# Designed miniproteins, single chains, continued (3), part 1

Scores and structures below are computed, not measured.

Each design is a single chain, and the fold is of that chain. pLDDT is the mean over its residues in the fold that is shown.

## One batch from the design tools (miniprotein)

Design m8001
Fold by ESMFold2-Fast:
Structure m8001 (fold): chain A 74 residues (1-74)
Amino acid sequence: SMDDLMAQLRALQAQIRAETDLARIRALLDQAVALYSQMLAQTDPSDPEQVAKLNEARRILAEMQDYLAALEAA
């Protein structure tokens, strides 16, 4: 379900926030991108609840990408 995918995405977010190894962050981020793609495929664009969850997932993914970019710039 969308809720199960969101829960998995949040678990990956927590793992990424605790990680400093760039290779591990990249691997976790690849998993997060795959989960987001599954959510996108399941989303009915006419359902505002599903669209809201997809938008939240996109924000979470962007935060993970920004975290990786910040570590790579250090």
Scores: mean pLDDT 87

Design m8002
Fold by ESMFold2-Fast:
Structure m8002 (fold): chain A 71 residues (1-71)
Amino acid sequence: VDPEELHEEVLYALGLIGIAIAVNAVKRGKDTVEEARAWVDRLIKKLEELGASPEVIEQLRADADAALASV
């Protein structure tokens, strides 16, 4: 596996894990959808700062919007 590709995959996986945590917090009544969206937006910005590509960032925003719209 290409180390550069692996780095992108790791950042994307971290974003997906964060989205799952946020969705579960809403489902458990611990956070509102608004609070979960704000938290995910901050996480995505941090992943961008860690070197996630624009493609990964765009995909994570789409994944977050779809996941949070489902709860």
Scores: mean pLDDT 84

Design m8003
Fold by ESMFold2-Fast:
Structure m8003 (fold): chain A 66 residues (1-66)
Amino acid sequence: SEAEREAKLKELHQKVLEEGIKQNDSLKEKYAAGEITREEYFAELGKFNIEQNEKIRKFKEELEKG
């Protein structure tokens, strides 16, 4: 049903948001502590964002197929 589809997408979006916040906070703390460089910080954020966007895209495509 559409309701199940929307619920699954909402759950995925919530998981992605929570993981993104935790990952960003962790990377920010490491950067502030001098454990990673500025370049490494932005590279990891960019990589994470691309990977999460691909997961959402593929999930939507699978839901549309039925």
Scores: mean pLDDT 78

Design m8004
Fold by ESMFold2-Fast:
Structure m8004 (fold): chain A 57 residues (1-57)
Amino acid sequence: SKQSQIDSLISQLTQAVNNGDKKKATELAKQLSKVSGDKVSIEEVDGKPRAVIQPGA
């Protein structure tokens, strides 16, 4: 289901962020944006990636 895909992508994105893998986090954020319809982007804070989610953007 669409929700299962979203949940899987959120889990993978969380792991990529925790690992400091900016490239992987950015790719997963783009996939999550396409599946969820939300605007998901990655910001750098103190050299670490962080996910930002804007609903309906």
Scores: mean pLDDT 79

Design m8005
Fold by ESMFold2-Fast:
Structure m8005 (fold): chain A 100 residues (1-100)
Amino acid sequence: MTEEELIAQVKGAVDAIREAARLSKEGKTDEAVELIKRAFDAIKSILEEGLQNPEAAKKIADLAIEGLRKVLEENPDASEEVRKIIQEGIKYAEELKKKI
């Protein structure tokens, strides 16, 4: 997969997580949790593919971390469960970046 394709996919996954935060605010917590888990599985797969190219992997990890932190900052009223999963995703991406 190209770096451009991986960047597009990580941006799409971050957008899905932003939508999950919105759904949790509407009281659709179960739908939000399902969506965020799927989005994180996608991010994990993207980061694992990126590990084949260290420069691309670092850039992708930085984009994921930045996007996820922005979702938390923009959505302080999202459910605690959704916010916790986003925080765990940030930690996962940071730990992977250290291994590159």
Scores: mean pLDDT 79

Design m8006
Fold by ESMFold2-Fast:
Structure m8006 (fold): chain A 122 residues (1-122)
Amino acid sequence: SAKKREEALKVIQEASSRLSGLTEATTTGVEMAEKNPEAQRRILRAAAESMTEVVREAALKIREILPSLSEEEAEELTREIGEKTRELFESAKDAESARSKGNEAISLAEERLQSLVDKALS
């Protein structure tokens, strides 16, 4: 229904806002640690884990709104996004690339969560 789609899209919008905040914090952290590559790697790894948890929470909330979605579909989406986010951040070389890769991870998460909603409502 249109109302269920609107409720699910609001969950995606709230998740995107949280992911943007995490990307900003991660970018700042990487910049502050520019002379410490080990600290930068720890910050990027923690960011990927935090972003994965935001996506997991969003997928579970969408499942509550759209019960036709299985727990397995939510878990698989979370795993896929988490793995890609980790890979993206592992490829980051500086604060600017961390921001770019974070934004790419957000776009991927938004696209995949919206696709999940579309599939459930078709």
Scores: mean pLDDT 88

Design m8007
Fold by ESMFold2-Fast:
Structure m8007 (fold): chain A 71 residues (1-71)
Amino acid sequence: EEEQLERIIAHVEKVLTDLVKAGMSRERALEVAERIAESLKAVGFTDEQVERILERALEAIDKAVAEREKA
């Protein structure tokens, strides 16, 4: 379970980081993260698991935005 959850988190982080680096706004990236969270909830992930995924996704978005703004 933990291994599977961390694998999902890593994949979500990579996708959102790549989207932001490709030029997606922070606002749009947050919408994508929210839709991913809703989909995971619908499939049977717990609120706690979804919150953990979303928190890591938001961190990845903020880091990618900050890196892009510096470039």
Scores: mean pLDDT 82

Design m8008
Fold by ESMFold2-Fast:
Structure m8008 (fold): chain A 64 residues (1-64)
Amino acid sequence: SMEDAIKEIVEKFKDKGVTEKQARGILTLARELSDEVTVQFIAHGLKLSREEAEEVLRIAKKYL
């Protein structure tokens, strides 16, 4: 579920300052976007590297 994805993302990236609100917003948009666009939105929205953004997408796909 999206809630499980948010929980895992927040716990894994808490040290990078990722909040539940930020993760929820990005994942909500990401459900309608291509993988490439999703990675770019995650990286810019959460202030993560591309590699970290790809890991966020991997976690999201595990639950969606």
Scores: mean pLDDT 81

Design m8009
Fold by ESMFold2-Fast:
Structure m8009 (fold): chain A 75 residues (1-75)
Amino acid sequence: DSVFSPEELEEIRKLEEEYLKEVEKARATEKPEEVEKLVLELQREVLNRFAERLGVDLNAPSSSALLAAIDAALA
């Protein structure tokens, strides 16, 4: 199942919080491109953490929709 242990969720949450702080910092500097880049990096990091934890290949066909959504966010 996709439910993680409390310890794993805490680690993922801390990573998200750190990246969100960087997003807020970039927003304060009025650089929209940097904000979009940080959001994309955050999405990739979270996705990588979930894929690694579940033993899922990030390059698997099942990941193509998520990768397409991340690519669209860049545009």
Scores: mean pLDDT 61

Design m8010
Fold by ESMFold2-Fast:
Structure m8010 (fold): chain A 88 residues (1-88)
Amino acid sequence: SLEEQVKKLLEEARKEVEKGNVEKALELAEKAFELARQIKDPEKKKKYLEEVRKIVMEALKKAEDKETILRAIGEGLRVIGELIDLEL
């Protein structure tokens, strides 16, 4: 259930970033991140956090305004922090 919700949000976020809807893609990626953090299986959690990171990085590459760029950077750093904690 939780994993299914994360997968759906990630699929939707990827489609939005491919369309250039960066702000919506970041909203969906942020929701996916918050749910992925709740996954208790470390391997599954890492997998979905890596996918969130990829989407956020693609959104950052397509971001055109300062506010959206800063939002994407901030979210990317949060995801990287969570991934580092899983490896240590």
Scores: mean pLDDT 87

Design m8011
Fold by ESMFold2-Fast:
Structure m8011 (fold): chain A 81 residues (1-81)
Amino acid sequence: SMSLEEKLNLVEKAALQALLDSLRAGLSGAEAVARVTATVREKGAELDIPEEELEKMIAAARRGTAAFYAAERPDEPVPAA
């Protein structure tokens, strides 16, 4: 069976890939946040990640995606907190 650390690493890789794909596709910051957080939820559910850990990852992915998009596309509207 996979360790929690290995599962968290797989979710992080999926989130980063979703972020890069969103940037390449020209999605807005709000659309990127939605896509990245959906990816974290889907991968977390697939890997049976504990609810508490998954919620922390979703919050971190949301903040990280919003911050990255603000830096890369300063003219885009800031996604809701």
Scores: mean pLDDT 81

Design m8012
Fold by ESMFold2-Fast:
Structure m8012 (fold): chain A 90 residues (1-90)
Amino acid sequence: SVTLGPETVEHVDVEEVGTTFTISRDVVESTDPVTGKTVSTRVSNVKAQVVRTGDDGGQVIQSGDTFVVRHDPSVSDATLVVTTTYETSL
């Protein structure tokens, strides 16, 4: 069976125009403490957004697993927030 796993949230400071973040799609294996069986955890979904105080501060361009931020940090501070949702299967 498949269960939606935890979310990981990465905060990347936008230090320059073209700040880049790439997702790793490595499969993580662990042991279920109840059944003793191997459980595999993998990336199910990725959401990326640029956040400023009170508003979305810039454009995010996605190319495969890479996100490129088009925001000028000299105008305002911004953070790229990447939320990765995992799924767990036995």
Scores: mean pLDDT 70

Design m8013
Fold by ESMFold2-Fast:
Formats: structure tokens, C-alpha cells, sequence
Structure m8013 (fold): chain A 68 residues (1-68)
């Protein structure tokens, strides 16, 4: 089922663990973590909340796509 979106974002390294924790707590999966860059699968219902969290943490959303 296509109930999951892929989010790619840049997040300050000081905030990245908090963003990862939120993704995991919402049933998501982190696919890539490289310095300030993150790519994660996030359940549809959590996408807007995770996007808002990334932006509030000083991050930038690069893309929101269907799963790889």
C-alpha cells in the first residue's frame, strides 16, 4: 500500500536526533543519514507534522516523494 511518503531534508546536526526520534515514534523509517542530510519513509498521516518539525528545527525540505 502507498500509505508512506519519502521525505528528503537538510536538518541542523544539533537537531537531527530529535527529528529522527519523531520519525521513528510515528512509525517511520530512516533510510539515509549523512551529516545534516536525512531521507526517511513517513506514514501519510504524519507527513505534515514531520515537515513542520523539520522546518521549526531550522531545516529545509528538499522533496516529498513516493517511496523508493
Amino acid sequence: SSEVSLITARVPESEIDRVIDAILSHGGEVLVRDKSTIAARVPREAVEEIKALIESAGGEIDDVQPPL
Scores: mean pLDDT 81

Design m8014
Fold by ESMFold2-Fast:
Structure m8014 (fold): chain A 70 residues (1-70)
Amino acid sequence: GEKTVESEARGIVEALLSTSDWSEEQQAALIVWALRNSSFPTEELIEELERLVPEELRPALEKAKEMLAK
């Protein structure tokens, strides 16, 4: 099927949920890697991730946003 920003963001969240034993820094690095290797705009993926991530993944997402702002 067609890949959408929502389906790709959902895939990133599902991958992160399987990495509960990783550090916040490692999870943030995974987010950055996924965003940099996407064909979708980074800003659109971040917006969708902010809607989809559970509270426990919020620190990793915020750290990834800081890494991308540099």
Scores: mean pLDDT 81

Design m8015
Fold by ESMFold2-Fast:
Structure m8015 (fold): chain A 80 residues (1-80)
Amino acid sequence: STAQEVYATVKAKLRDMGMTAAVDALDRLAAMGDIVTAASLGLSGVRRSPEDLAASEKRTVAGANLAIENHQRRKKKEAE
């Protein structure tokens, strides 16, 4: 899909910039089936990186981890 193509492209750019922690967090989110949020967060991370690379990575990781936590909370409620 278009979101998967965008994610593949931004993931390559994040890796090229050395944002491996951001890639790892986004890959975990994408593995949960939320490729759209992973692509959106990754693209925002790429867009912010020219200003402050470390701050951009930190924000991308935080966003991905929050999305993962929200998915885990929803799954827990469905399993109860």
Scores: mean pLDDT 82

Design m8016
Fold by ESMFold2-Fast:
Order: structure tokens, then sequence, then C-alpha cells
Structure m8016 (fold): chain A 88 residues (1-88)
């Protein structure tokens, strides 16, 4: 459906935005402070083989990380719900 296609396109845009933020942080020599929260986020992302989330946890500040990953998670949830509705 057009709804799932729109959500998939938005997800791709958010993932591309995340990649751009990571590149900018790397170019500026920025790294996230080593904290138990950061180390846990890296561990979880590595387990899921999610290189973007690993890099995001390493290079982005916590607020930016939480905002963009929260948006990605919400869109992924909306895609899942739309797929369930279309299967019904």
Amino acid sequence: SGRIEQLQQELKRLEEELERLIRKAKENGQTSPETPTRNRLIELSERDNDKLSVDAARYLDEDTFNEITGRISEIRNQIRMAEIEEAS
C-alpha cells in the first residue's frame, strides 16, 4: 500500500539523516563521553548487527541519539502496525 511505502521512505530519510549527523560529528572530532549508558547502547547495537546505531552511540550526544533513534523506532513500529492491518 501507499502508506507502507511512505513510511519506508520516511525511515530511509531518517537513516540517511543519522548517517549525515555521524559524518559531521566525525569530521568535527566529536565523540560521545564513555558512560555506562553509552557502553550499553553500543553492546545492544552490536548484538543486533546495527552499525549505524553503534556509530551513533559513539559519536552523537545522548539527546540527539535518543531523538533520532526514537523517531526511527516509532516509524518501524508504524510500518509493523500497517503491515498487520493490511494482513487482516
Scores: mean pLDDT 79

Design m8017
Fold by ESMFold2-Fast:
Structure m8017 (fold): chain A 107 residues (1-107)
Amino acid sequence: SKLQEETKELIREAIKAIKNGDIDKALKLLKEALKKVKKLKDVSDEVIELAKEAVKEAFKIASNVTKATGLVLRAIGDLLDAEAKGKKVEGAIALIEAAIELLKLAK
């Protein structure tokens, strides 16, 4: 759907912003992606994979913060629960929220 393609593009641009050290831009883009994903009834595996990459890149810059490890473990748990229940949208939400919280810790 158009909404899924827009969501993927927002996450890709957020990942680029994280890699470039533009944390404010990354936060804005991830918050926009979160709003769009919450309106979806289903998400592609590509959305999940992009959201996982966003978490990985955000963790790299927040990894020196004790709370960062806890956020990643919680996101993994939420993703596994969502996958077990066939709730891919909830999995994508958990990953994007984790990336947002990791970026907030990096500030």
Scores: mean pLDDT 87

Design m8018
Fold by ESMFold2-Fast:
Structure m8018 (fold): chain A 68 residues (1-68)
Amino acid sequence: SLEEQIKKTLENALKSDNFVAIKLGAREAAELAKQAGKEDVYRKFMEALTAQSVEEAKKKLKEALDLL
């Protein structure tokens, strides 16, 4: 399912300490959330993409996971 694909993409992004890899994961998860019609989840991923630190990005990804 799209939800399972979003969760897997999120888990892979959250395992990374590389800011670029985390942002790439957030972008992929955002596209899947948009396809699934999960607007609130999509907005959280977009917030992760504008994050200024690894910690901020991971916080937004965790918030998105909580909305799934």
Scores: mean pLDDT 83

Design m8019
Fold by ESMFold2-Fast:
Structure m8019 (fold): chain A 102 residues (1-102)
Amino acid sequence: VKKIEEIIKEIYSLLSEENQKELEEYRKLLEEESKTATAEIFFERGNQLIELADEEKDKEKQKLLYAKAIEEYLVAAKLDKSLEEEALKKAEEILEKVKSLE
């Protein structure tokens, strides 16, 4: 089972430098939101981002949307131990999907 740090390293390696910077800024926003929002909110936003990514026709935008979904699931996993297993499993599934897009 992949650890949070391993998932983060792998997703960043699959993104362009521009998308890496956007993901870093997104992650900072999520860290601030995690102080006041519940794990369920991050989990649900992850699900919504996957739906948007599945319909995205631009591969670079699609990869970024999947990467944002992974970051949302990782925050949910950190905030709620009862969601940790499901959130990490979803993050790993989406990571493998991004790898298949090359």
Scores: mean pLDDT 85

Design m8020
Fold by ESMFold2-Fast:
Structure m8020 (fold): chain A 67 residues (1-67)
Amino acid sequence: DSNAASMTEVELALSAILTELAFADNAALVCDVDAVIQSLVAKGVVTTPDALATVKACLTHSYVMPS
């Protein structure tokens, strides 16, 4: 549980922000990776290249597996 906690926190923050973007008048751009990343950077969640890479991976996974 501790060795995966940090990765899960980034994913949870990403999910929350992606949900906000989906409801924030950006339906046509809700899947815009750049917009989500900008929001995460503004919230201080993505401040390092490693965190940015993790966010991009989560966003890409959401696109290829939209359920």
Scores: mean pLDDT 56

Design m8021
Fold by ESMFold2-Fast:
Structure m8021 (fold): chain A 79 residues (1-79)
Amino acid sequence: PEPPPRFRSLYANGTTISGTVEGAAPGSVTVTVQKDGKVVGTAVSDANGRFTITGLTEGTTYTVTVSNSAGSSSVTVTT
């Protein structure tokens, strides 16, 4: 069984959110970025647990959620 994913690192830089997930199999974690409950970006973690989401609005607060079938973790960040 897959463990629930957790953030190992998270960075916000202008129009980009990037980071690394842990606690789950590489490539298995869905990353969702939301603003005001609307999904504005998605990614899937790579073989090293890394993800990058680009094309975001600078100076905006987003909710970042990492999830798999076992559970989820979320955090808010400002770009």
Scores: mean pLDDT 78

Design m8022
Fold by ESMFold2-Fast:
Structure m8022 (fold): chain A 81 residues (1-81)
Amino acid sequence: ELAQAVRLLSRDATPEQRKLLQQAASAIAKGDGEKGLELAKKLAESSPSPETARAALLVLSDVARSMGQDEVAEQLRELAR
């Protein structure tokens, strides 16, 4: 599922979506989960494709989990539903 999300984003994400994804991932990596969630919500709202939005949220959830931010990861997974 996560590997499929990464492949989808590499193929189908717009430059705007990639910028928001990178900003959200950077915020999460710096320990700013609130900012990461805010940017993830903007990414989901601006995405014309539900598939691309879901893929981005799943990638961000994995980043949050790898950083030990389990609650942020869970919130990102809920946004992907």
Scores: mean pLDDT 75

Design m8023
Fold by ESMFold2-Fast:
Structure m8023 (fold): chain A 60 residues (1-60)
Amino acid sequence: SPLEERIRELDAEIARLMSRLSALLAQPDPDLEEITRLGQEIARVAAERQRLLDELDAAR
């Protein structure tokens, strides 16, 4: 379904952002502003994913 395809796309985006965050946190002096920005972006994408999951569950 289009919703399931979009959820898979969001899963891939979350994985990419989390990989970037992990790499950033591994630095000896990480950019706190970039960490905060990435954290906010992960939260945004995760919230969109949850909304689509709720929509998919309501359709069952």
Scores: mean pLDDT 87

Design m8024
Fold by ESMFold2-Fast:
Structure m8024 (fold): chain A 69 residues (1-69)
Amino acid sequence: DAAIAALRAYLAALEAQYSDVELSEEQERELAEEVARQAAHFVTGKPLAELSVEEGLAALRELRAAVAA
């Protein structure tokens, strides 16, 4: 639950930061990749520099499973 809470706080902060900014589809994709890597950071505790987008997507699947339980 700590990882889910941390991800929710991060997403809320991003939404507040970008609420008045029009993002292109490319910028939105880049932001989604960053969110995925950040999710992996919250799940694994590894530095962001060591995490890939694939690991981020795996972490998001793990968090989804935890919420479903």
Scores: mean pLDDT 74

Design m8025
Fold by ESMFold2-Fast:
Structure m8025 (fold): chain A 120 residues (1-120)
Amino acid sequence: SKLDELIEQLRKERDKYREKFELLLQRLKKKDPNKAKELEELNKEIDELIGKVIEAVRNGKFKEAKKYIEKLLEKIEEQIKLLEELKKEYSDDPEIVSIVNEVISILEKMKELLKEIEKL
């Protein structure tokens, strides 16, 4: 079904997000431990909410799924904002800028998938 395809795409984007975000955190923990901690805490909330959306959809709990999607979209926007601030602060570090751009791209794709799931 269309919904099954969207959930599979969301799982794939989640895996990409986890991989790229861990690379970013590894780089930041030595250079900016406070920013790394802030990003990591928000990331834990995002990852948990993605899991809750997937589980609620699979169990046919569409009202709960929509509630989790709304919260997840808010947390993704917060993370994108923090990442844009990080990109400005470390504009002279092309590796950080590159990884941040990749992470933002993944988060934007996840937002599109979540909005499509909400329409079903």
Scores: mean pLDDT 90

Design m8026
Fold by ESMFold2-Fast:
Structure m8026 (fold): chain A 75 residues (1-75)
Amino acid sequence: MERVEGLLSAEDIELIERVAEMEKDPEVAESIRRALELFQRGELGPDAAAAVEATTALVRYRLKQLEEKEREEKE
């Protein structure tokens, strides 16, 4: 029984929350936060935990691209 503990740090959680705030659709933002909260509480099953991890990776990817494009446009 491998432990998945430590896959999401406090910084990762804050990053997800920031991206959720940037998300224009409040329903999508709330869904992301809720899934993350359930994952942290250990109330999600293994398949749901994997889905949260995939969503987190997608959110990080979107944030990075958004910041990169903004910097390129300015400079």
Scores: mean pLDDT 62

Design m8027
Fold by ESMFold2-Fast:
Structure m8027 (fold): chain A 104 residues (1-104)
Amino acid sequence: MEAEKKEKENKKLVEKLLPKDLVDYLRYDKPIDLTKKADDLLSKGDVDKAKKVMDERDKNLDFVKKLDIDPKTTSNEYVLEESLKILKKRFDEIAKKQQEEEKE
């Protein structure tokens, strides 16, 4: 089926542009690590720091959810373009945060 073939090809293009290890890390490992860090901070009474870590986790989960755009409801080119825009914005935010931490 032509639609199924295009969906499979689109997934392979996303995997080729995004290292699987990075996607798996962002989807599974990073949210778990952030949740554990927030729980440790809460147990120590650092509620404000815990909230900040939980916000970072939620932003990461929201970002990963946006990568799961259904190619059946849109063109493969549109899905790829939107996925790349989301990734670029997220990486730009990480890079900016790292630069601000190096200056302080």
Scores: mean pLDDT 60

Design m8028
Fold by ESMFold2-Fast:
Structure m8028 (fold): chain A 89 residues (1-89)
Amino acid sequence: MEEVEEARKKVEEYRKNKEPIPSGRLIAVDIGREFRRLLEEGERAAREKRYDHPVAGIGALNLLTLLKKNGSLTEEQEAHYREILEKTL
């Protein structure tokens, strides 16, 4: 139950910063960690020369779009993660 323990720490951070707590389903996911995991996976695929150019962030971009549609990200959080994507592409 490592994901649950990590989600609890993230919820405590949101509470300290007086930020909105994500929906119950997304509390079990550390958005930042999942975003980085998808970026790293995309970079690995690029290193294996499975693509003509780096596709790092495609999975993270899809996650970002899903979380925005589900209302679990604020506009500021979306802009922050999108900026990270643009720097890695």
Scores: mean pLDDT 55

Design m8029
Fold by ESMFold2-Fast:
Structure m8029 (fold): chain A 55 residues (1-55)
Amino acid sequence: MEETLRSYFLELDNLVSKASIEEVRRLVDTMLESLPPEVAAKVREYLDRLIEEKK
């Protein structure tokens, strides 16, 4: 689980650096549809933290 989460977190870091926050949210929403709920919650939490830091 941790290895999988780390991979998604790295992908989010990369996406946030390249795309607008709205685009990242849409891409993440698509990814979350195929993930287990507990993993989806962790990914969403990490995205929210990245957005806060980017202010």
Scores: mean pLDDT 75

Design m8030
Fold by ESMFold2-Fast:
Structure m8030 (fold): chain A 85 residues (1-85)
Amino acid sequence: SMIEERKKEIEARLAEIEADYDQVLAHLQQTDSRAADLFLTLYDKAMSLMASDEAFRENLDTVQLYVGSALLMVQRAQSAIAAAA
């Protein structure tokens, strides 16, 4: 179903965030404390809504926004880290 496809897409994006989570968080904490706080807030809110299948399905659009925003922050941090190397 379209819902199951969207769930799998969100889970794939979350796995991408989790792959570099510690490195990205450490970078943000050292360079931009407000961005670090936002990243943590987005991740925690997404994880909370994904904690049950029912909550995830009911909040699919909201989870997609939180995960998408966090992933964008990961991609920006990865680019900054690579440029500094």
Scores: mean pLDDT 87

Design m8031
Fold by ESMFold2-Fast:
Parts: sequence; structure tokens; C-alpha cells
Structure m8031 (fold): chain A 98 residues (1-98)
Amino acid sequence: MTPEEARLKFAKELAEKYKEEIDYVLENGTEEQQREFVKKLSEEIRKEARAFFQKLLDEGIIASEKDVERLVRGLLSTVAILLGNEKFYKLAEEVEKE
């Protein structure tokens, strides 16, 4: 399994895990609540992803700490693409640019 294949598998698992919560907040939340939710979700996903990819680094599947950061980058936007949620994608891109 390549690091990129592991990233895609992990992104699919995140999409399944968070789909209902994402759909609920984006349908029922205010614009401010939606932005705050996506920001918090980005932070949570980054922490979970860093732990996952750090384990792969420790196991020799990933070559460097720089690769861990590369694989974590844009992960929320990848989850949004997998969900087919254009509104969530736009919010995820905005948050991940910061």
C-alpha cells in the first residue's frame, strides 16, 4: 500500500464517520455556526490524521515527517470531494488556506 492509497482509505473512513454531522450542520446551522463547525472539524481531523500517518512513519511505510505533513494537508477538502458536498468543499478550502 502506498502512502497515497493509505490517505485515500483514511479519507473515505472520515467521510463515512462525519457524513451525518456535516449534513446536519450545513442544513440547519447559521453561516457562522457552519464556519465554526468546519474549523473545529479541520482541527480534529488534522490531529487524528497526524496520529495515523505518524504510526505509518514509525512502521516504515512513510519515509519522513515532511511526508506526514504532506499527507495531512488538504485532507478535509478531499473528504468534501468524496461526499460530493460542494458547500462543504468551499468551506473546507477556506479553512485549510489558513
Scores: mean pLDDT 82

Design m8032
Fold by ESMFold2-Fast:
Structure m8032 (fold): chain A 58 residues (1-58)
Amino acid sequence: VSEEQIELIAKVSGSSVEDARKALETTIELGKDTPPMELAKASGTSVRTAAYARMVLR
C-alpha cells in the first residue's frame, strides 16, 4: 500500500483521499475476490472507488 496508490484512486474515482484509503484498506482486509458493492458498503465509499481499489491491488 502506498500514498501514491491512494491519491490515484481518489483522483480517478472522484472521491476524497480518505475514502480512497478506506476502500483500499477494506479491499486488503476482506480480499480481492469481494465484490465492489460489498467493499463499498463495508468501507462507506462509492462502488467506483472500491472497484478501482481492487484494480490497483492486483
Scores: mean pLDDT 79

Design m8033
Fold by ESMFold2-Fast:
Structure m8033 (fold): chain A 75 residues (1-75)
Amino acid sequence: VTNEEVVEAVRAGAEVLRERGVEYPTGGEIAQAAREAGFDRGRATAAGAAAHEVIKKYGRLTPEEIVEKAEELLS
């Protein structure tokens, strides 16, 4: 799995959760939402792990902020 593929899975999961009105999603919620968006288990799990790391570092983040910080983490 490439960093670009992980970021794409984070974006997909974050968009699903944004549309559902989840204000401050967890890494686990990002992973599940990415899976629902059609990403395989490996990519979805990596997306959840990246989201978890940025939430751990920055605190509560909106779906849009999770995408932004995950892009920074994986650059």
Scores: mean pLDDT 88

Design m8034
Fold by ESMFold2-Fast:
Structure m8034 (fold): chain A 81 residues (1-81)
Amino acid sequence: MAAEIYKRRQELEKELAEKPSKEIQIELEIEDSLIRMEINLLGIYGDEAELEAFAKALDMPLETVRERAKRSRKIRDELLE
């Protein structure tokens, strides 16, 4: 898992350097500024109940966690496969 997270980050940074995009940069910064690592894990392996438990543990809106988990999965899928 940790290795996969690092690889995804490296691919994002490489793509940003080759094709500058404020959108990609903002998404990367948002993901990194939050608990991207945990949300990414939930995005890969977690189900709805796990997202709910995570949202409760961090006192975050479930919709916010759900949207970020979906985004993390989508970004990884598009950039890492």
Scores: mean pLDDT 61

Design m8035
Fold by ESMFold2-Fast:
Structure m8035 (fold): chain A 72 residues (1-72)
Amino acid sequence: MAVQVVEVDAPGSQAGVDAVIAQAKAMVDSGEIDARAVVVVHTEPERADEVQVATSPRASALGIGFTAEPRD
């Protein structure tokens, strides 16, 4: 099984992160991705842990991997 990685810069906005997760789910459902999708979000360092905790369970419920990383 292959993994499709989607990398996105986000301002730590939950709405922006949710939109990316929804897009990844739609691609899996449409057959564009015949594998597990993983979304990597680059956000403000002070928000990375918050975004990870808030989004990870929701992404897992959709079968999508999720990682929030602090911006350089």
Scores: mean pLDDT 69

